# Designs tried in a protein design run: designed miniproteins, single chains, continued (2). Part 102

Each design is a single chain, and the fold is of that chain. pLDDT is the mean over its residues in the fold that is shown.

## One batch from the design tools (miniprotein)

Design m7547
Fold by ESMFold2-Fast:
Structure m7547 (fold): chain A 86 residues (1-86)
Amino acid sequence: MEKEIEEALRKVETGSESERAALATGLTLRLIGLILDGSSPEEIEREEKVLITFLEKLIELGIDPEENKRMIELVRKRTKEAIEEL
C-alpha cells in the first residue's frame, strides 16, 4: 500500500501531463475492477486510498483543484455504496 502511494505521488511530481492522466485512468479502472469483481472491502478501501492520495496531491500542486475535490467526494461516496452492497 505505502509503496503504491509513493509511486503515485512520484508520478504526480515528476511525470508528464499525459503520464498523470494515464495514472489517474489506471487507478480509477483498478478501483472499478475490484468493485465489479466483488473484491474484499479491505482491497477496495486500499485502492480508494491510493486514488484519493493521488487526487489530493494534484490539488496541492494546483491542478484542477475544484474538479479533483469533487472527484474525491464522488470516489468516497461510490466506494461506500459498493462496500455496503457486499
Scores: mean pLDDT 76

Design m7548
Fold by ESMFold2-Fast:
Structure m7548 (fold): chain A 99 residues (1-99)
Amino acid sequence: LEEIKKGLEEGLKEAKRILTEGEVTEEELEELEKKFKEAAKDPSDKGIGEAIKLRLVGEAAKVRLNPEKLDIEEVLARLEKEVKEGLEMLKKMEEEAEK
């Protein structure tokens, strides 16, 4: 679970950087998608965490390349909500396992 938590936290941090400060190219997005497919082949917590991180970063990159089609603020708020809910779910799973 710790690896999945790190993936969510690191993914959101990098996604925020891309949406607010980052320049992104089509080539960088293609490389992110390639890395995501590779990470998705690993069913371990580490692989899941890496895939989640790359998915969040990839979504931010897609928005950055097409801001006219997507509301950057809306996407950022959605990603923040997804990560917060994911972290809360993982915490509940850990607490339930300790009962």
Scores: mean pLDDT 75

Design m7549
Fold by ESMFold2-Fast:
Order: sequence, then C-alpha cells, then structure tokens
Structure m7549 (fold): chain A 82 residues (1-82)
Amino acid sequence: SDDAKEAIKKLLEDYMKEKKVDSVTKQELKDFIEEKLPPGLQEAAIEAVDEFFEEKKVDVVRKEDIDALAERLAEAISKHIL
C-alpha cells in the first residue's frame, strides 16, 4: 500500500540522515532491515533488496533510489503478511 511505502521511505531517509550518509550499500541495507523489521519480515525484505540491486545494477542506493526501493520493500512485506 502507499502508506507502507511512505513509512518505509521515511525509515530509510531517517536512517541515512542518522548515519550522515548520501548512499547506502547492500550490506548496510540488510543491517537496517535486521535492526528495523520484525524477524518474520526480514527474509522477504532482504530478498527484495537483493532483487533491487540486481535489477538496477547499482553498487549503492542513493536518495533518488529510495522511492523505488521503498516501493519494492512495501510490496514484499505486504505479500508476506497476506
């Protein structure tokens, strides 16, 4: 849902702001997921991160990528809950 996407987007933006970084690596995103998401959602979210990096062929996620990443994470989480 759009609400889930916006919530995840805010968490990602807050994470980058807290760490004072302009980009995050795949490993940093996996660490973020393990810290911020319940264990039952972590596997689906980690898979979504792996797919995002493979499809976009990027080494890091930048601020411009957050919207697309948040959408993919929200879809993966929603599919797991339903």
Scores: mean pLDDT 79

Design m7550
Fold by ESMFold2-Fast:
Structure m7550 (fold): chain A 113 residues (1-113)
Amino acid sequence: SIEELIEKMRKIAEELIEKYKDKLSEESIEKLREILEFLLELIEKLMKGEISLEEALAEVEEYLKDYPRIADIAIRLLKALDNLLKEKASDEELLEVFKEGFERIVEEFLLEE
């Protein structure tokens, strides 16, 4: 189910935050969790066909306007996920792409702290 896939994505993201926790401030961890929930909501809407890719990308640009590098990573992630969804890719392929993209977002907070 879409809901099960979103929960697997959340678990992957939380495991990545835990992996890097000693190199992240408490403020960065809180911000990463806010970004995670924002991205998971957009991904779920894309999977359900409730939002277009163009609308999702505009939401990312506005939400992350003060974090342009993170916005660029998130945009690339959403484009990759949208392409895989159109190609009827496996859940495993979607989870791998999500993991790679979210890890890149986590790494940007390591460089800022």
Scores: mean pLDDT 88

Design m7551
Fold by ESMFold2-Fast:
Structure m7551 (fold): chain A 109 residues (1-109)
Amino acid sequence: AADLAAELRGMAAAERATAAEWAALAAQGVPGAARLAEIHRRTAELLDEAARAAAAGDLERAAALLREAAEYLRRAAEELRESDPAAAEGLRAQAESLEVLADEAAARA
């Protein structure tokens, strides 16, 4: 649980950094950047909640939050499929990775 919590905090920090980079591009008028900043900020929030649940030993809740994050990313990827196919593919790959972590957390619960 402690190792999972640390991993999820690291992922959340990386998501916040990515959101900040997209926010900077949005300030420069890059199309779609504001939405990508929002997507990565929300993902970071869910990962921070999952990390807190994992730190508390609540692996069922951590798994549920990781599944929620994966579903959010899949929905965001579908939204971006035609306008930004590369971003959509990246978000789908990230969703699949979070689903694997959710399954692992659920198996340990």
Scores: mean pLDDT 89

Design m7552
Fold by ESMFold2-Fast:
Structure m7552 (fold): chain A 58 residues (1-58)
Amino acid sequence: EEALKEAEERVRALPGAALQEHILYSLGVANPDFKTLKEAKDYEEKLKEELKKVLEQK
C-alpha cells in the first residue's frame, strides 16, 4: 500500500512532467497490486524512465 501510494505520489509530483496526469490515470485504471516494495519501485522507475524519454524528446 505505502509503496504504491509513494510511487503514485512521485509520479504526480514529477518536476516538468507534462504527461503526469496521463500516467496517474493509467495507475488509477490499472491499479497494480504490488506484492513487495521492489515491485512498486520497479513500476515507478519504469514510469519515470518513460516520462524522461517523452519529455526529453526534442
Scores: mean pLDDT 56

Design m7553
Fold by ESMFold2-Fast:
Structure m7553 (fold): chain A 62 residues (1-62)
Amino acid sequence: SEEEAQIARYARRAEGAAAASAALGRPDGMKKAQEYADKARNAKTAEEAEKYMKEASRAAGG
């Protein structure tokens, strides 16, 4: 569905934030961003996935 595609897109962005934090040598930021990325991937709505993506970016320092 379109909502499933939106959830996947937000989850990929959250995963990207975790990867960026890892590349900068920030293990705590990476771990926290990964936790939010996992929550985004398992979100039941696009709105929830977007909220977790924003939290992942904040945790990664983006």
Scores: mean pLDDT 85

Design m7554
Fold by ESMFold2-Fast:
Structure m7554 (fold): chain A 83 residues (1-83)
Amino acid sequence: KVEEATELLNELYKLALSVAKTKENILRIIGLTLRGLGHLLDGDLEGVVESAEEIVELAKESGASEEELKKMEELLEKLKELV
C-alpha cells in the first residue's frame, strides 16, 4: 500500500511539474508533494489523497490541458482506492 501510494504520488508530482510554468507554482507543487510524503511516512493514506487532490487542483489553476488533467485524475482515483 505505502509502496503503491509512493509510486502514484511520484507520477502525479511529475505530471504536475510538467504543467507548472512559474517558479511559484513549481515550489507550491514541491511543497504539496512533501506534505503528501509526510502523510505517507505516517501511514496516513487519507492525508496523501488530500495532498494529491490539492496538487491536481493547482495543476488545473496552472492551465493544465484536458489530457494532462485526465491522467492526473486517473492517478488520483487509484490513490483513493488505497484508502
Scores: mean pLDDT 81

Design m7555
Fold by ESMFold2-Fast:
Structure m7555 (fold): chain A 81 residues (1-81)
Amino acid sequence: MSGPSLNQEQQDRLQEELAEQVKRLEKIAAETGEVPKDLELELLRKYIEKHIELLEEAGLPQEQLEQTRKQAEKFLELAEK
């Protein structure tokens, strides 16, 4: 057993999802001529949420998922500043 870690295949799936989100930003920029400054933080949040979803799929207990969410929230708060 290890902590909240994904194998390479699961990590590749996360990276593909992130790439799709980047394509959405490019589409928004093409349609509106600009990208909102808050979208970078939104993408980071969605990436973290996807990571937690995959950890839940891997069978991590709810208490451990809750701890991971709290750590992610603290990280996002620090990254915003």
Scores: mean pLDDT 69

Design m7556
Fold by ESMFold2-Fast:
Structure m7556 (fold): chain A 81 residues (1-81)
Amino acid sequence: EEEKELEKEAEELAKRILEDYEQVGLPLIERGDLTEEEFRENLLKQIEYTKKVLEYAKRNGDEELKRKAEVELKALEKVLE
């Protein structure tokens, strides 16, 4: 049950990120104000940072921070797909 809730939250967050990309990011790329590579690099940096937060939460037993980091990480990985 909790695992399904986490996956649902990650899917909802990923959809929101993709909607923002379509409304703002994609028009900027089409206009040449932002490159697809720059967008992808920023996304990868966010993923690496979130992985570090997840490791920190696991080491310190912070279950709330761990859950938040897991949701964010899954959402960012879904956006890359």
Scores: mean pLDDT 73

Design m7557
Fold by ESMFold2-Fast:
Structure m7557 (fold): chain A 66 residues (1-66)
Amino acid sequence: SRDELLERIDKLLERMRELAGTMGPETRQMVLDLVDMLRDIALKASEEELKRLLGQLERLLASLEG
């Protein structure tokens, strides 16, 4: 469902916030601002757009973590 996709996206965005905590203050703020923008986009997105966003965020986090 759309709500389940939003919950999964919120979990990934929270992971991005955790990673931002390991960064320097300037980079941390940029990542936190990006997370807020992505959350706003997700709230306005359709279910199909959320599926695409989820996949993109999973790839982004994999790139940042490994």
Scores: mean pLDDT 84

Design m7558
Fold by ESMFold2-Fast:
Structure m7558 (fold): chain A 78 residues (1-78)
Amino acid sequence: SKEELEELRKTLREMLANPDIVKKVAEKLGLPESLVRAILGYALDLLETRPELWSKLPKEFRDFLKKLAEIGKEIMKE
């Protein structure tokens, strides 16, 4: 829904504004911080400029982005 995409956009923006959150997400997933930043930045740009294209992304990639946002939210609550 539009409301779910708006919430996702807000979460991704908050994560990218906090370098420590990106670092902790990357450490938890065993991924390079630069890769996590690039993925989050790509997703945020898409959701802010072309949200209608979200449904055209592979389902696995959308599910991965939602998982990243959930991990980020949990870390931000600590």
Scores: mean pLDDT 85

Design m7559
Fold by ESMFold2-Fast:
Structure m7559 (fold): chain A 116 residues (1-116)
Amino acid sequence: GPLYLALGWAEAALRLAQEALSLVDQALAGTPEEARRLLDRAVRLLGQAAGLTRAAASAAEKDKEAVDLLNQAYKLLTLARGHLRRGDVEAAHRDIREALKLLQEAVDRLKKLVDS
């Protein structure tokens, strides 16, 4: 049903956002040449994670708390992508970490709802 789709998309978004955070951490530790390639990949992954988060929110429409968590995560993922495009890596790192907390809460909530 729609909640199983929401869970699957939210889990995929969480995985992609976790990978994006790892790439940002690698970029901060590496050379400027490596950083550019890693940050370009992080921007792409954050875009994919944001799209999946929006799809999950749409599918979870009957559960207001899951929708609210997913909408907040979507805004933070979109802000983080914008920060990376402007070279504000520290702001992006903070926004990705906050988005990951919200995505994890949404996933945990959706798991309880589908297991009911």
Scores: mean pLDDT 91

Design m7560
Fold by ESMFold2-Fast:
Structure m7560 (fold): chain A 95 residues (1-95)
Amino acid sequence: MVEEMRKALEEWEKRPPLSPEESRDWARMVGEVIRLASVVPESLQGALPEVVRILNTLPPRIAAEVARAVTDRVGELRSQAELVALTRELAAALE
C-alpha cells in the first residue's frame, strides 16, 4: 500500500508544473484517497491497490470525486470485486 501510493505520487510529480487550480485538485485527490483507505474494512483492503491504479488513470479532479463517492458508499460493499466495480462505474460516469 505505501509503495503503491508512493508510485502514484511519483507519477503525479512527473507531470508539468501544476496551476493553482490543478494543485488544489491534486491535494483534494490525495486527501480523499487517504480517507477512503482509512474507512475501507480490512476484508476489502486487498482491493485498494486496484482502486488506486484506476484513480491514477484519471485527472486529479475526477479522481477526487470518484474517491469521495466510493467512500460515501463503502458501507454498501460486501466484496473486493464490488469495491473495484463501483470505482470503475463512478470513474466512467464522471468522465
Scores: mean pLDDT 77

Design m7561
Fold by ESMFold2-Fast:
Structure m7561 (fold): chain A 65 residues (1-65)
Amino acid sequence: MEKAERLLEEIRREAEALGAKFEFSVEDGVVRVTVHDENVTRATATLIRAAALAWEYGFSLRVVE
């Protein structure tokens, strides 16, 4: 499995486990995140997990509006 594809799968699993509403994509070493979740605590927890996974895989994370 491609490195970017594996990272996206792990991020999606973490968001799903938290019940969080996000869109994730990977482009040119950057994880792009669109936040649809209205629960600030859950959104923050999901972003922290996504950032940790991106860091582990050597990717940057950007929040997109």
Scores: mean pLDDT 78

Design m7562
Fold by ESMFold2-Fast:
Structure m7562 (fold): chain A 72 residues (1-72)
Amino acid sequence: MSEEEKRKIAEEVARKTGLPLEVALGGVEVYLETGDGMKTLQLLHTEYGLSIEKAAAAVAEIIRLIKEREEE
């Protein structure tokens, strides 16, 4: 996945969740590297200081958008 595609996904996550673009982008990158929603959630909670609820919402949106692109 290109840097431009990652940024577009991060922008949609940011718009839907209200998170800063940098935080959304960090989540997208970790999920792409690990394929693990729980690791992505833990990163958003520990490194970016999101609540568990906000991190879970962001992870769900990241997974949804990435899988939609992979299944095409």
Scores: mean pLDDT 81

Design m7563
Fold by ESMFold2-Fast:
Structure m7563 (fold): chain A 82 residues (1-82)
Amino acid sequence: EKLEKIRELVNEASKAVLAGDFDRARELVRELEKILGDSEVAKILLEGIDRLEAEKDERKRAQLATALSLILIGRVIDYELK
């Protein structure tokens, strides 16, 4: 099921972002792009992950990781409602 796979990928991507596994997060965002067909959202998420990896302030990094996780979750909700 397409929706179940999207949900799994978003959950794993959110976990990867919060755990600091940025390569895994990028891989999962690219898989989401293949399913959703939305390259603009994938580009924004990948740029966000790049910025997060480059961020040296722990507090800002945590805030960015949380924001990216919420964006990923929001994409699933938006997709399920449409």
Scores: mean pLDDT 75

Design m7564
Fold by ESMFold2-Fast:
Structure m7564 (fold): chain A 111 residues (1-111)
Amino acid sequence: SEKLKKAEELYKKGLELYNQGKYEESIKYFQEALKLAENEDPRLTARILINLADAYIELGKYDESKAYLDKARELAEKLEDYALEIQVAASYTVYRQKYEPDAYQAVVDKA
């Protein structure tokens, strides 16, 4: 569909901006891609949610990051997409390390 093609183009531009460290700009593109991808492509939607969470982590906006990670996890589990589940777990690990570094270290030390 034209809508899905536009979502993929916006997502790709968001990834380019993210890789340049332009996190606020990348979020804008990811948000627009998300609006177009929802109800069209659940796997693209999950990928966009993960990258939104990652961008919010980089900006120190941990409440927003967690909300997107929770949505991405639910969708990845529903899709039974092992690769997406691994990506979500990796992003949660970074979230924990940056948001609660002392609490995260205490968990690692007990493992």
Scores: mean pLDDT 87

Design m7565
Fold by ESMFold2-Fast:
Structure m7565 (fold): chain A 61 residues (1-61)
Amino acid sequence: APSALQLEMRFAVLAQDPSASAEEVLAAGREAIAAIRREMGDSPEALATIARIEALMAQVA
């Protein structure tokens, strides 16, 4: 399975890609959040990263 870092990077690329659909961006964001929670738990760094991803997802939904 891809790492949390790889999934976060994929989400960042898709969120900035004008050819990506909202559904693709939202799916990538959910996968990144799930991986961050699995690998980093509830650390302050994990929670800050999740909040940033959720804010970007809200803008494309």
Scores: mean pLDDT 83

Design m7566
Fold by ESMFold2-Fast:
Structure m7566 (fold): chain A 58 residues (1-58)
Amino acid sequence: GSAREQRAIGGAAARGAREGGADEELAKTWGNVASLGAQQGPEAGARAAAEGVRAAGG
């Protein structure tokens, strides 16, 4: 996806992690992971974001 899409996915993942109780460092880490995953396509980015939120909340 585009750089804008990668940033949007990363931002959404970071927000989800914070809502799940993650601290800022963990939220930033999952945002970066989701952003990198989005380079392989929006579906891969969305999957990485969902996994990050689950890991932070569980």
Scores: mean pLDDT 69

Design m7567
Fold by ESMFold2-Fast:
Structure m7567 (fold): chain A 74 residues (1-74)
Amino acid sequence: AKEEAEKNAREMEDWGVRGLASGTPEGGKAAGEAGSEGGRKMKEAYQQGDYEKAAENAKEGAERARELAEKSGA
């Protein structure tokens, strides 16, 4: 659970960065925002000791950031 949350958070951050660095301005911003929102929800759950919820939120954030980054041409 905890390790999975950390792995998913890293993937989420990576896709957000790719969108911001190499996508269109609008698409990159959307990918970055999706990653930030997922990261916020992940941190809240993680700080409360809910590692399962943290992993779930990070996974959803990563999937959303990836989709938006790919659409932006990243």
Scores: mean pLDDT 75

Design m7568
Fold by ESMFold2-Fast:
Structure m7568 (fold): chain A 76 residues (1-76)
Amino acid sequence: VEAALEAFLEALRAGDWEAAAEAEARFIELTATLSPEEQRRATYEARVRAARLAAELGLISEAEAAEIIARFEAAA
C-alpha cells in the first residue's frame, strides 16, 4: 500500500496524470482489503505525505505542512 502511495506522489511530481490515476486506483484497491485500523493508518500516511509534497511544490508553506502533520499525529 505504501508503494502505491509513493507511486502516486511521484506521478504528481512528474505531472504524469495517467500514472497518478493508476497509482491512486491501486492505493484504493489495496486499502479496501485492509482492516479498518490499517485503513485509518494508510489514510493518515497519505495525508501526511500529500502535505509534504504540497510544501515541496510551493502550494503551502513548510510551516503549514508541519502544522497539518502535527495535528494528524496528535489525533492518533
Scores: mean pLDDT 72

Design m7569
Fold by ESMFold2-Fast:
Structure m7569 (fold): chain A 86 residues (1-86)
Amino acid sequence: DEIKKLERQAIELFEKAAKSATEKGDPLTATLANTARIALEAGDYERSIKYAQEGAERAKESNHEETAELLEQAYEKVKKIQELVS
């Protein structure tokens, strides 16, 4: 199932982003990544995208480019799930 594959990939990316943010001393971005993941697991795609975008923006402002890229990759996969759900 394409949706389950994208969901698994997005969850892994959110987990990597939260770990990256934590290692860089950014607990707020880690919380945003975890909240986006929880929203995705609950089927709340809009909330997942919103918090992932907020996390990516915060990471960029903190010069944490790798964390931002992980979050951007994650929410692009959530957007694809949203497109597949009618």
Scores: mean pLDDT 89

Design m7570
Fold by ESMFold2-Fast:
Structure m7570 (fold): chain A 84 residues (1-84)
Amino acid sequence: MSDEEIEKAVANLEKLAATGDGAAVPALALALSSPEERVRLAAAKALGTLLQQGDTRARPYLERALSDPVPEVRAAAREGLAAA
């Protein structure tokens, strides 16, 4: 994926979290399976934001992100879970 494609993916994930779209959680869950660490990090942060806003559907995906190989993704998942 190009840097431009990664930036667009990240922006789209942030927009989904901000608008509270009904499809946001499934889309973010899919993004956690991305080979790009920046996309997975953005998805974990967005899921954390949704959980803090009361969308409990985000919780199991944040728990999954605790097993991510990248420390920053795991930190974002812990932060999201702790703040909710």
Scores: mean pLDDT 78

Design m7571
Fold by ESMFold2-Fast:
Formats: C-alpha cells, structure tokens, sequence
Structure m7571 (fold): chain A 94 residues (1-94)
C-alpha cells in the first residue's frame, strides 16, 4: 500500500539518523548531557511513532496509521535539527 511504502521510507530515513544520533550521543553525553538527553528522547519518540503507525496499518486502521506517520515525520524533522546543533557544538570542542 502507499502508506506502507511511506512508512518504509520513514523507517529507512530514521535508521540512518539513529545511527548518526547514537554516535553523537556517545561523543556529547559528558560535554552537553542536556542536548544528549533531548536527542535520545526524540529518537525514542520517533521509534514509538513508527511502531504505532506500523501496528495501526497492520490492524487496518488507516486513519491512525496516517496520524502516527505524520507524527514520525515531525519527530524526524526535530531530530535532524537537533543533530545539526549537536554537530556544531562538537566542532566547537575541537
């Protein structure tokens, strides 16, 4: 389905961002624990939204699947912004 295709794309994008986030969190946790915690929280929220979208889609609840998909996309945007801030902060430490 088109929703499944969109969810698969969101999952693939999130997998890439999560790998980057995990590396950044590891480097940032001692120097900026607040930003590290924010990134970890958004990663967790994104995964939860993706899982909820997949579950809704599997249950045939297309309305809920679309709602959670939009939520996951919003969290991905937030995560990308936080990772850009974190990369700048890490560059300042060099």
Amino acid sequence: SSLQAQLDQVQQRFDTLKKEADEIISKLSSSNPSLSDMISSVVSSTQTAINQAQQALNNGDYSQAQKYLIQAQQYIGTLESLLEVAKKKLAELE
Scores: mean pLDDT 89

Design m7572
Fold by ESMFold2-Fast:
Structure m7572 (fold): chain A 76 residues (1-76)
Amino acid sequence: AEKVARERLEKLLQKALEEHPELSDPSFAVVRTEDGVVVVRAYLTLPDGKIRVLTVEFSEDAELLGETESVVDALK
């Protein structure tokens, strides 16, 4: 499940980088298993100073439970 979650997140990161090639230093913040759910998050800094958060959730059986993209204000 963790490997599949990482691969799915990498596809979402690639898509984000294609939309915003000026993104600097994509980082993988967390890969964690919580109560049978594998959660993978990546944080990308946008040129406007906001942070794009990509979250993908998988079950232990590698079923996709959800994928979410959100933008939050950078801490300043």
Scores: mean pLDDT 62

Design m7573
Fold by ESMFold2-Fast:
Structure m7573 (fold): chain A 90 residues (1-90)
Amino acid sequence: SELEEAKKKAIEEVKKLTEELKKAFLATFEKLKAQGADITDEDLEKALQRLDGLTQKAIDAINNAKSVKEVEEVLKTYKEGVKLALEQLK
């Protein structure tokens, strides 16, 4: 169905955006460690766990959406959140 295909595409996009953000987190943490910042691997692990929680909430919201419009709104919100997070890491 149109709704099922929209959900599938949105979940795939969420996963791709999450992978991009995780790579940016890893790169930023390694850069900060190299510059002598007092950050730990546990700090990175906690940040990645929080991101995984947000990603799962987005996927759950997409799976529970009743229309293509609702799927698009969830994806838009997630994309905007990822964009803001990436800007803060620069």
Scores: mean pLDDT 86

Design m7574
Fold by ESMFold2-Fast:
Structure m7574 (fold): chain A 75 residues (1-75)
Amino acid sequence: MALSEEERERLEELMSREMKRLIAQSSEITDELAEQYVERAARAAREEMEREGIEVPEETVKELAERFLKNVKAA
């Protein structure tokens, strides 16, 4: 089942919050570390949504993860 617009925005907010926290812990972010941080943020956000009874499509998580990874590597 597809996420509602509100659920998608919540997923993005949860990922953004976790990414900001992880990035703040590192003085230098390698491509490999960026990939690990995006993966951890995606997992944390998905777990929170699933705890609320919301099933998160894998493709939606992948799309958001790729966007966050691109943004981290561009910084």
Scores: mean pLDDT 77

Design m7575
Fold by ESMFold2-Fast:
Structure m7575 (fold): chain A 58 residues (1-58)
Amino acid sequence: DKTTILAQLKEEFPQLPDLRLQEAVDTAEGLVEAGFLPESLVFPFARMLAEVEATASS
Protein backbone atom coordinates (compact mmCIF):
# COMPACT_ATOMS: atom_id res chain seq x y z
CA ASP A 1 0.00 0.00 0.00
CA LYS A 2 1.00 3.66 -0.22
CA THR A 3 2.19 3.79 3.42
CA THR A 4 4.54 0.81 2.95
CA ILE A 5 5.99 2.23 -0.27
CA LEU A 6 6.56 5.62 1.38
CA ALA A 7 8.34 3.98 4.35
CA GLN A 8 10.67 2.06 2.00
CA LEU A 9 11.48 5.22 0.02
CA LYS A 10 12.29 7.09 3.25
CA GLU A 11 14.87 4.40 4.08
CA GLU A 12 16.46 4.57 0.60
CA PHE A 13 16.36 8.39 0.31
CA PRO A 14 16.72 9.83 3.84
CA GLN A 15 18.13 13.06 2.32
CA LEU A 16 14.81 13.88 0.61
CA PRO A 17 11.99 15.54 2.57
CA ASP A 18 8.94 13.37 3.33
CA LEU A 19 6.81 15.71 1.21
CA ARG A 20 8.92 15.06 -1.91
CA LEU A 21 8.65 11.30 -1.39
CA GLN A 22 4.87 11.58 -0.92
CA GLU A 23 4.66 13.56 -4.18
CA ALA A 24 6.55 10.77 -6.00
CA VAL A 25 4.18 8.11 -4.64
CA ASP A 26 1.12 10.28 -5.41
CA THR A 27 2.35 10.79 -9.00
CA ALA A 28 2.75 7.02 -9.49
CA GLU A 29 -0.71 6.33 -7.99
CA GLY A 30 -2.20 9.02 -10.26
CA LEU A 31 -0.77 7.22 -13.29
CA VAL A 32 -2.39 3.98 -12.10
CA GLU A 33 -5.78 5.75 -11.81
CA ALA A 34 -5.28 7.20 -15.33
CA GLY A 35 -4.55 3.69 -16.68
CA PHE A 36 -0.94 4.43 -17.69
CA LEU A 37 0.73 2.24 -15.05
CA PRO A 38 -0.11 -1.11 -13.40
CA GLU A 39 -0.36 -1.06 -9.56
CA SER A 40 2.62 -3.49 -9.39
CA LEU A 41 4.90 -0.76 -10.86
CA VAL A 42 3.97 1.98 -8.35
CA PHE A 43 7.03 1.34 -6.13
CA PRO A 44 9.65 1.10 -8.93
CA PHE A 45 8.19 4.19 -10.64
CA ALA A 46 8.08 6.23 -7.41
CA ARG A 47 11.65 5.12 -6.67
CA MET A 48 12.74 6.27 -10.15
CA LEU A 49 11.19 9.70 -9.47
CA ALA A 50 12.99 9.86 -6.10
CA GLU A 51 16.33 8.97 -7.75
CA VAL A 52 15.87 11.74 -10.34
CA GLU A 53 15.02 14.22 -7.56
CA ALA A 54 18.03 13.15 -5.44
CA THR A 55 20.36 13.50 -8.45
CA ALA A 56 19.00 16.90 -9.56
CA SER A 57 20.60 19.19 -7.00
CA SER A 58 18.79 22.52 -6.88
Scores: mean pLDDT 79

Design m7576
Fold by ESMFold2-Fast:
Structure m7576 (fold): chain A 75 residues (1-75)
Amino acid sequence: EIKLALEALGYKVIEYPTEDGFPIEDKLKEIITKEKPDIILSNILSTPDRNTIPKVLEELGLKGKVEQKEFFDRA
């Protein structure tokens, strides 16, 4: 229940959609552009997240401006 824990700490939590465990790149770009997050959280066990999120941030010119953090979540 990572979302509930983060919201209890005062964070605004926005979920990006996935399909078969893979981030939907266009939807991720849309959410980042619209919501302007300070931090993006990814599951440390998700290779798609670890590769897709840095690529999207580079394409949007936000590399180093938005922090990517990893968390452990058992799927």
Scores: mean pLDDT 67

Design m7577
Fold by ESMFold2-Fast:
Structure m7577 (fold): chain A 104 residues (1-104)
Amino acid sequence: GREEAYRLLQQAIDLLQKALKIAKKVASDKDRPLILEAEIELGMALISLGVARKFGLDPGLLRLAARQIIRAAELLLKAVPDNKEVQELAEEAIRLAREALELV
């Protein structure tokens, strides 16, 4: 249900925060705008998820958070395509966000 979707989205955000930290250390200067865009999308996902919790786990906000998580993950994969740890964290975050969408 929506409580499980919320837990999966929290877990996805935690994975992306780890991925973002690694990406910031290893990304080239030309990929810095992709990292910044990923950080903004992740920040928006945190806000959407926080607001969803306050309003009884609103399905629209849970779906919005999931889409923002997927966008942040895809941006990180584009910014640092050769970093295996970032790839694994981002791909797992996408999997969790997609699973959450099926529960909402």
Scores: mean pLDDT 92

Design m7578
Fold by ESMFold2-Fast:
Structure m7578 (fold): chain A 77 residues (1-77)
Amino acid sequence: SHLAEFFEGGAVYFEKKGDYERAATFYYMTGVKYLEDGDYKKAADFFRRSGDLYRKLGRYDQADFLYQQAEKLYKKS
């Protein structure tokens, strides 16, 4: 899905601006699009990156959820 490239671009843009909340959301959406395309490794990479940003924000429950999803997807790749 070309939407993965769009969401990744948005994530990078907001991360550079220090808007970690929006960056985390766009990295999550990027991961979802790669998951829909069957690219489990890229989906896991973007879920982990989203989780890293939620952890920086002190959103530990959201970060842990995303790390668990990433770990499951790495095992499928």
Scores: mean pLDDT 89

Design m7579
Fold by ESMFold2-Fast:
Structure m7579 (fold): chain A 80 residues (1-80)
Amino acid sequence: SAEEKVKELEKERKEWMMKKMKEMLRLVGEIVEAELQYRRTGDEEYKRRAEELERELKELQEEAKKEEEEYEKKIKEAKE
């Protein structure tokens, strides 16, 4: 049924979202650590590391946004 299909898609969406949120939180933690090390040492390698991790975070956020939109489309279609 449509309702069973929606429930399965919602479950998949939640599992995917939790996975992406955990990845994002890990990257945020690594960015903070790199920034703290840069403040302590003045070593530009930590600054570069933070900037690299910030790019990875932005890419992950954009991927997550697109995937969320795809799940919303699938859920709407399953309700038809």
Scores: mean pLDDT 84

Design m7580
Fold by ESMFold2-Fast:
Structure m7580 (fold): chain A 87 residues (1-87)
Amino acid sequence: MELSNEMKMQLIGLSLGGEVVVAERLVANPKLSEEQKARARELAEEAQKLNDEISTLLKNGVVPSAAQLAQYQARLDALSAQLNAIQ
């Protein structure tokens, strides 16, 4: 079956949760500088904030539009790219 927009948004939220885990691993990496670890903590907080926003929208029965899905996907992609740049 094709995924609903609500299910697609849930998957973006799950991926943001995965980015928090990636950032936590960077923070725990003894080979990274304190500046790199500080950036990873900031990105983890941003990813968690976006995940919380998605959870709140879905809890309130908001059906995301295709435009909203594209906006959250773009934010996820940008966070992933920034985390990868720290490595």
Scores: mean pLDDT 85

Design m7581
Fold by ESMFold2-Fast:
Structure m7581 (fold): chain A 70 residues (1-70)
Amino acid sequence: ETYSYERALRLARGLVDTAYRAMKAGNEEAAKTLIEGARDVARRASGTPEQQERVLAEVDKAIEEAKKKA
């Protein structure tokens, strides 16, 4: 469970970082697809609703942090 959460979080954060780079390069469509991918990873990643909410919250936080850097 903890391992699944940690891996999902790392994958989602990587997708968010790539989306941020795509957005800075002017590739808004690619950025949207990558952000959707990050949320999809979060939705699939947990064995319990509480774990899923935690991953989704961390993904949303990573997206917010990426936007603040832009």
Scores: mean pLDDT 72

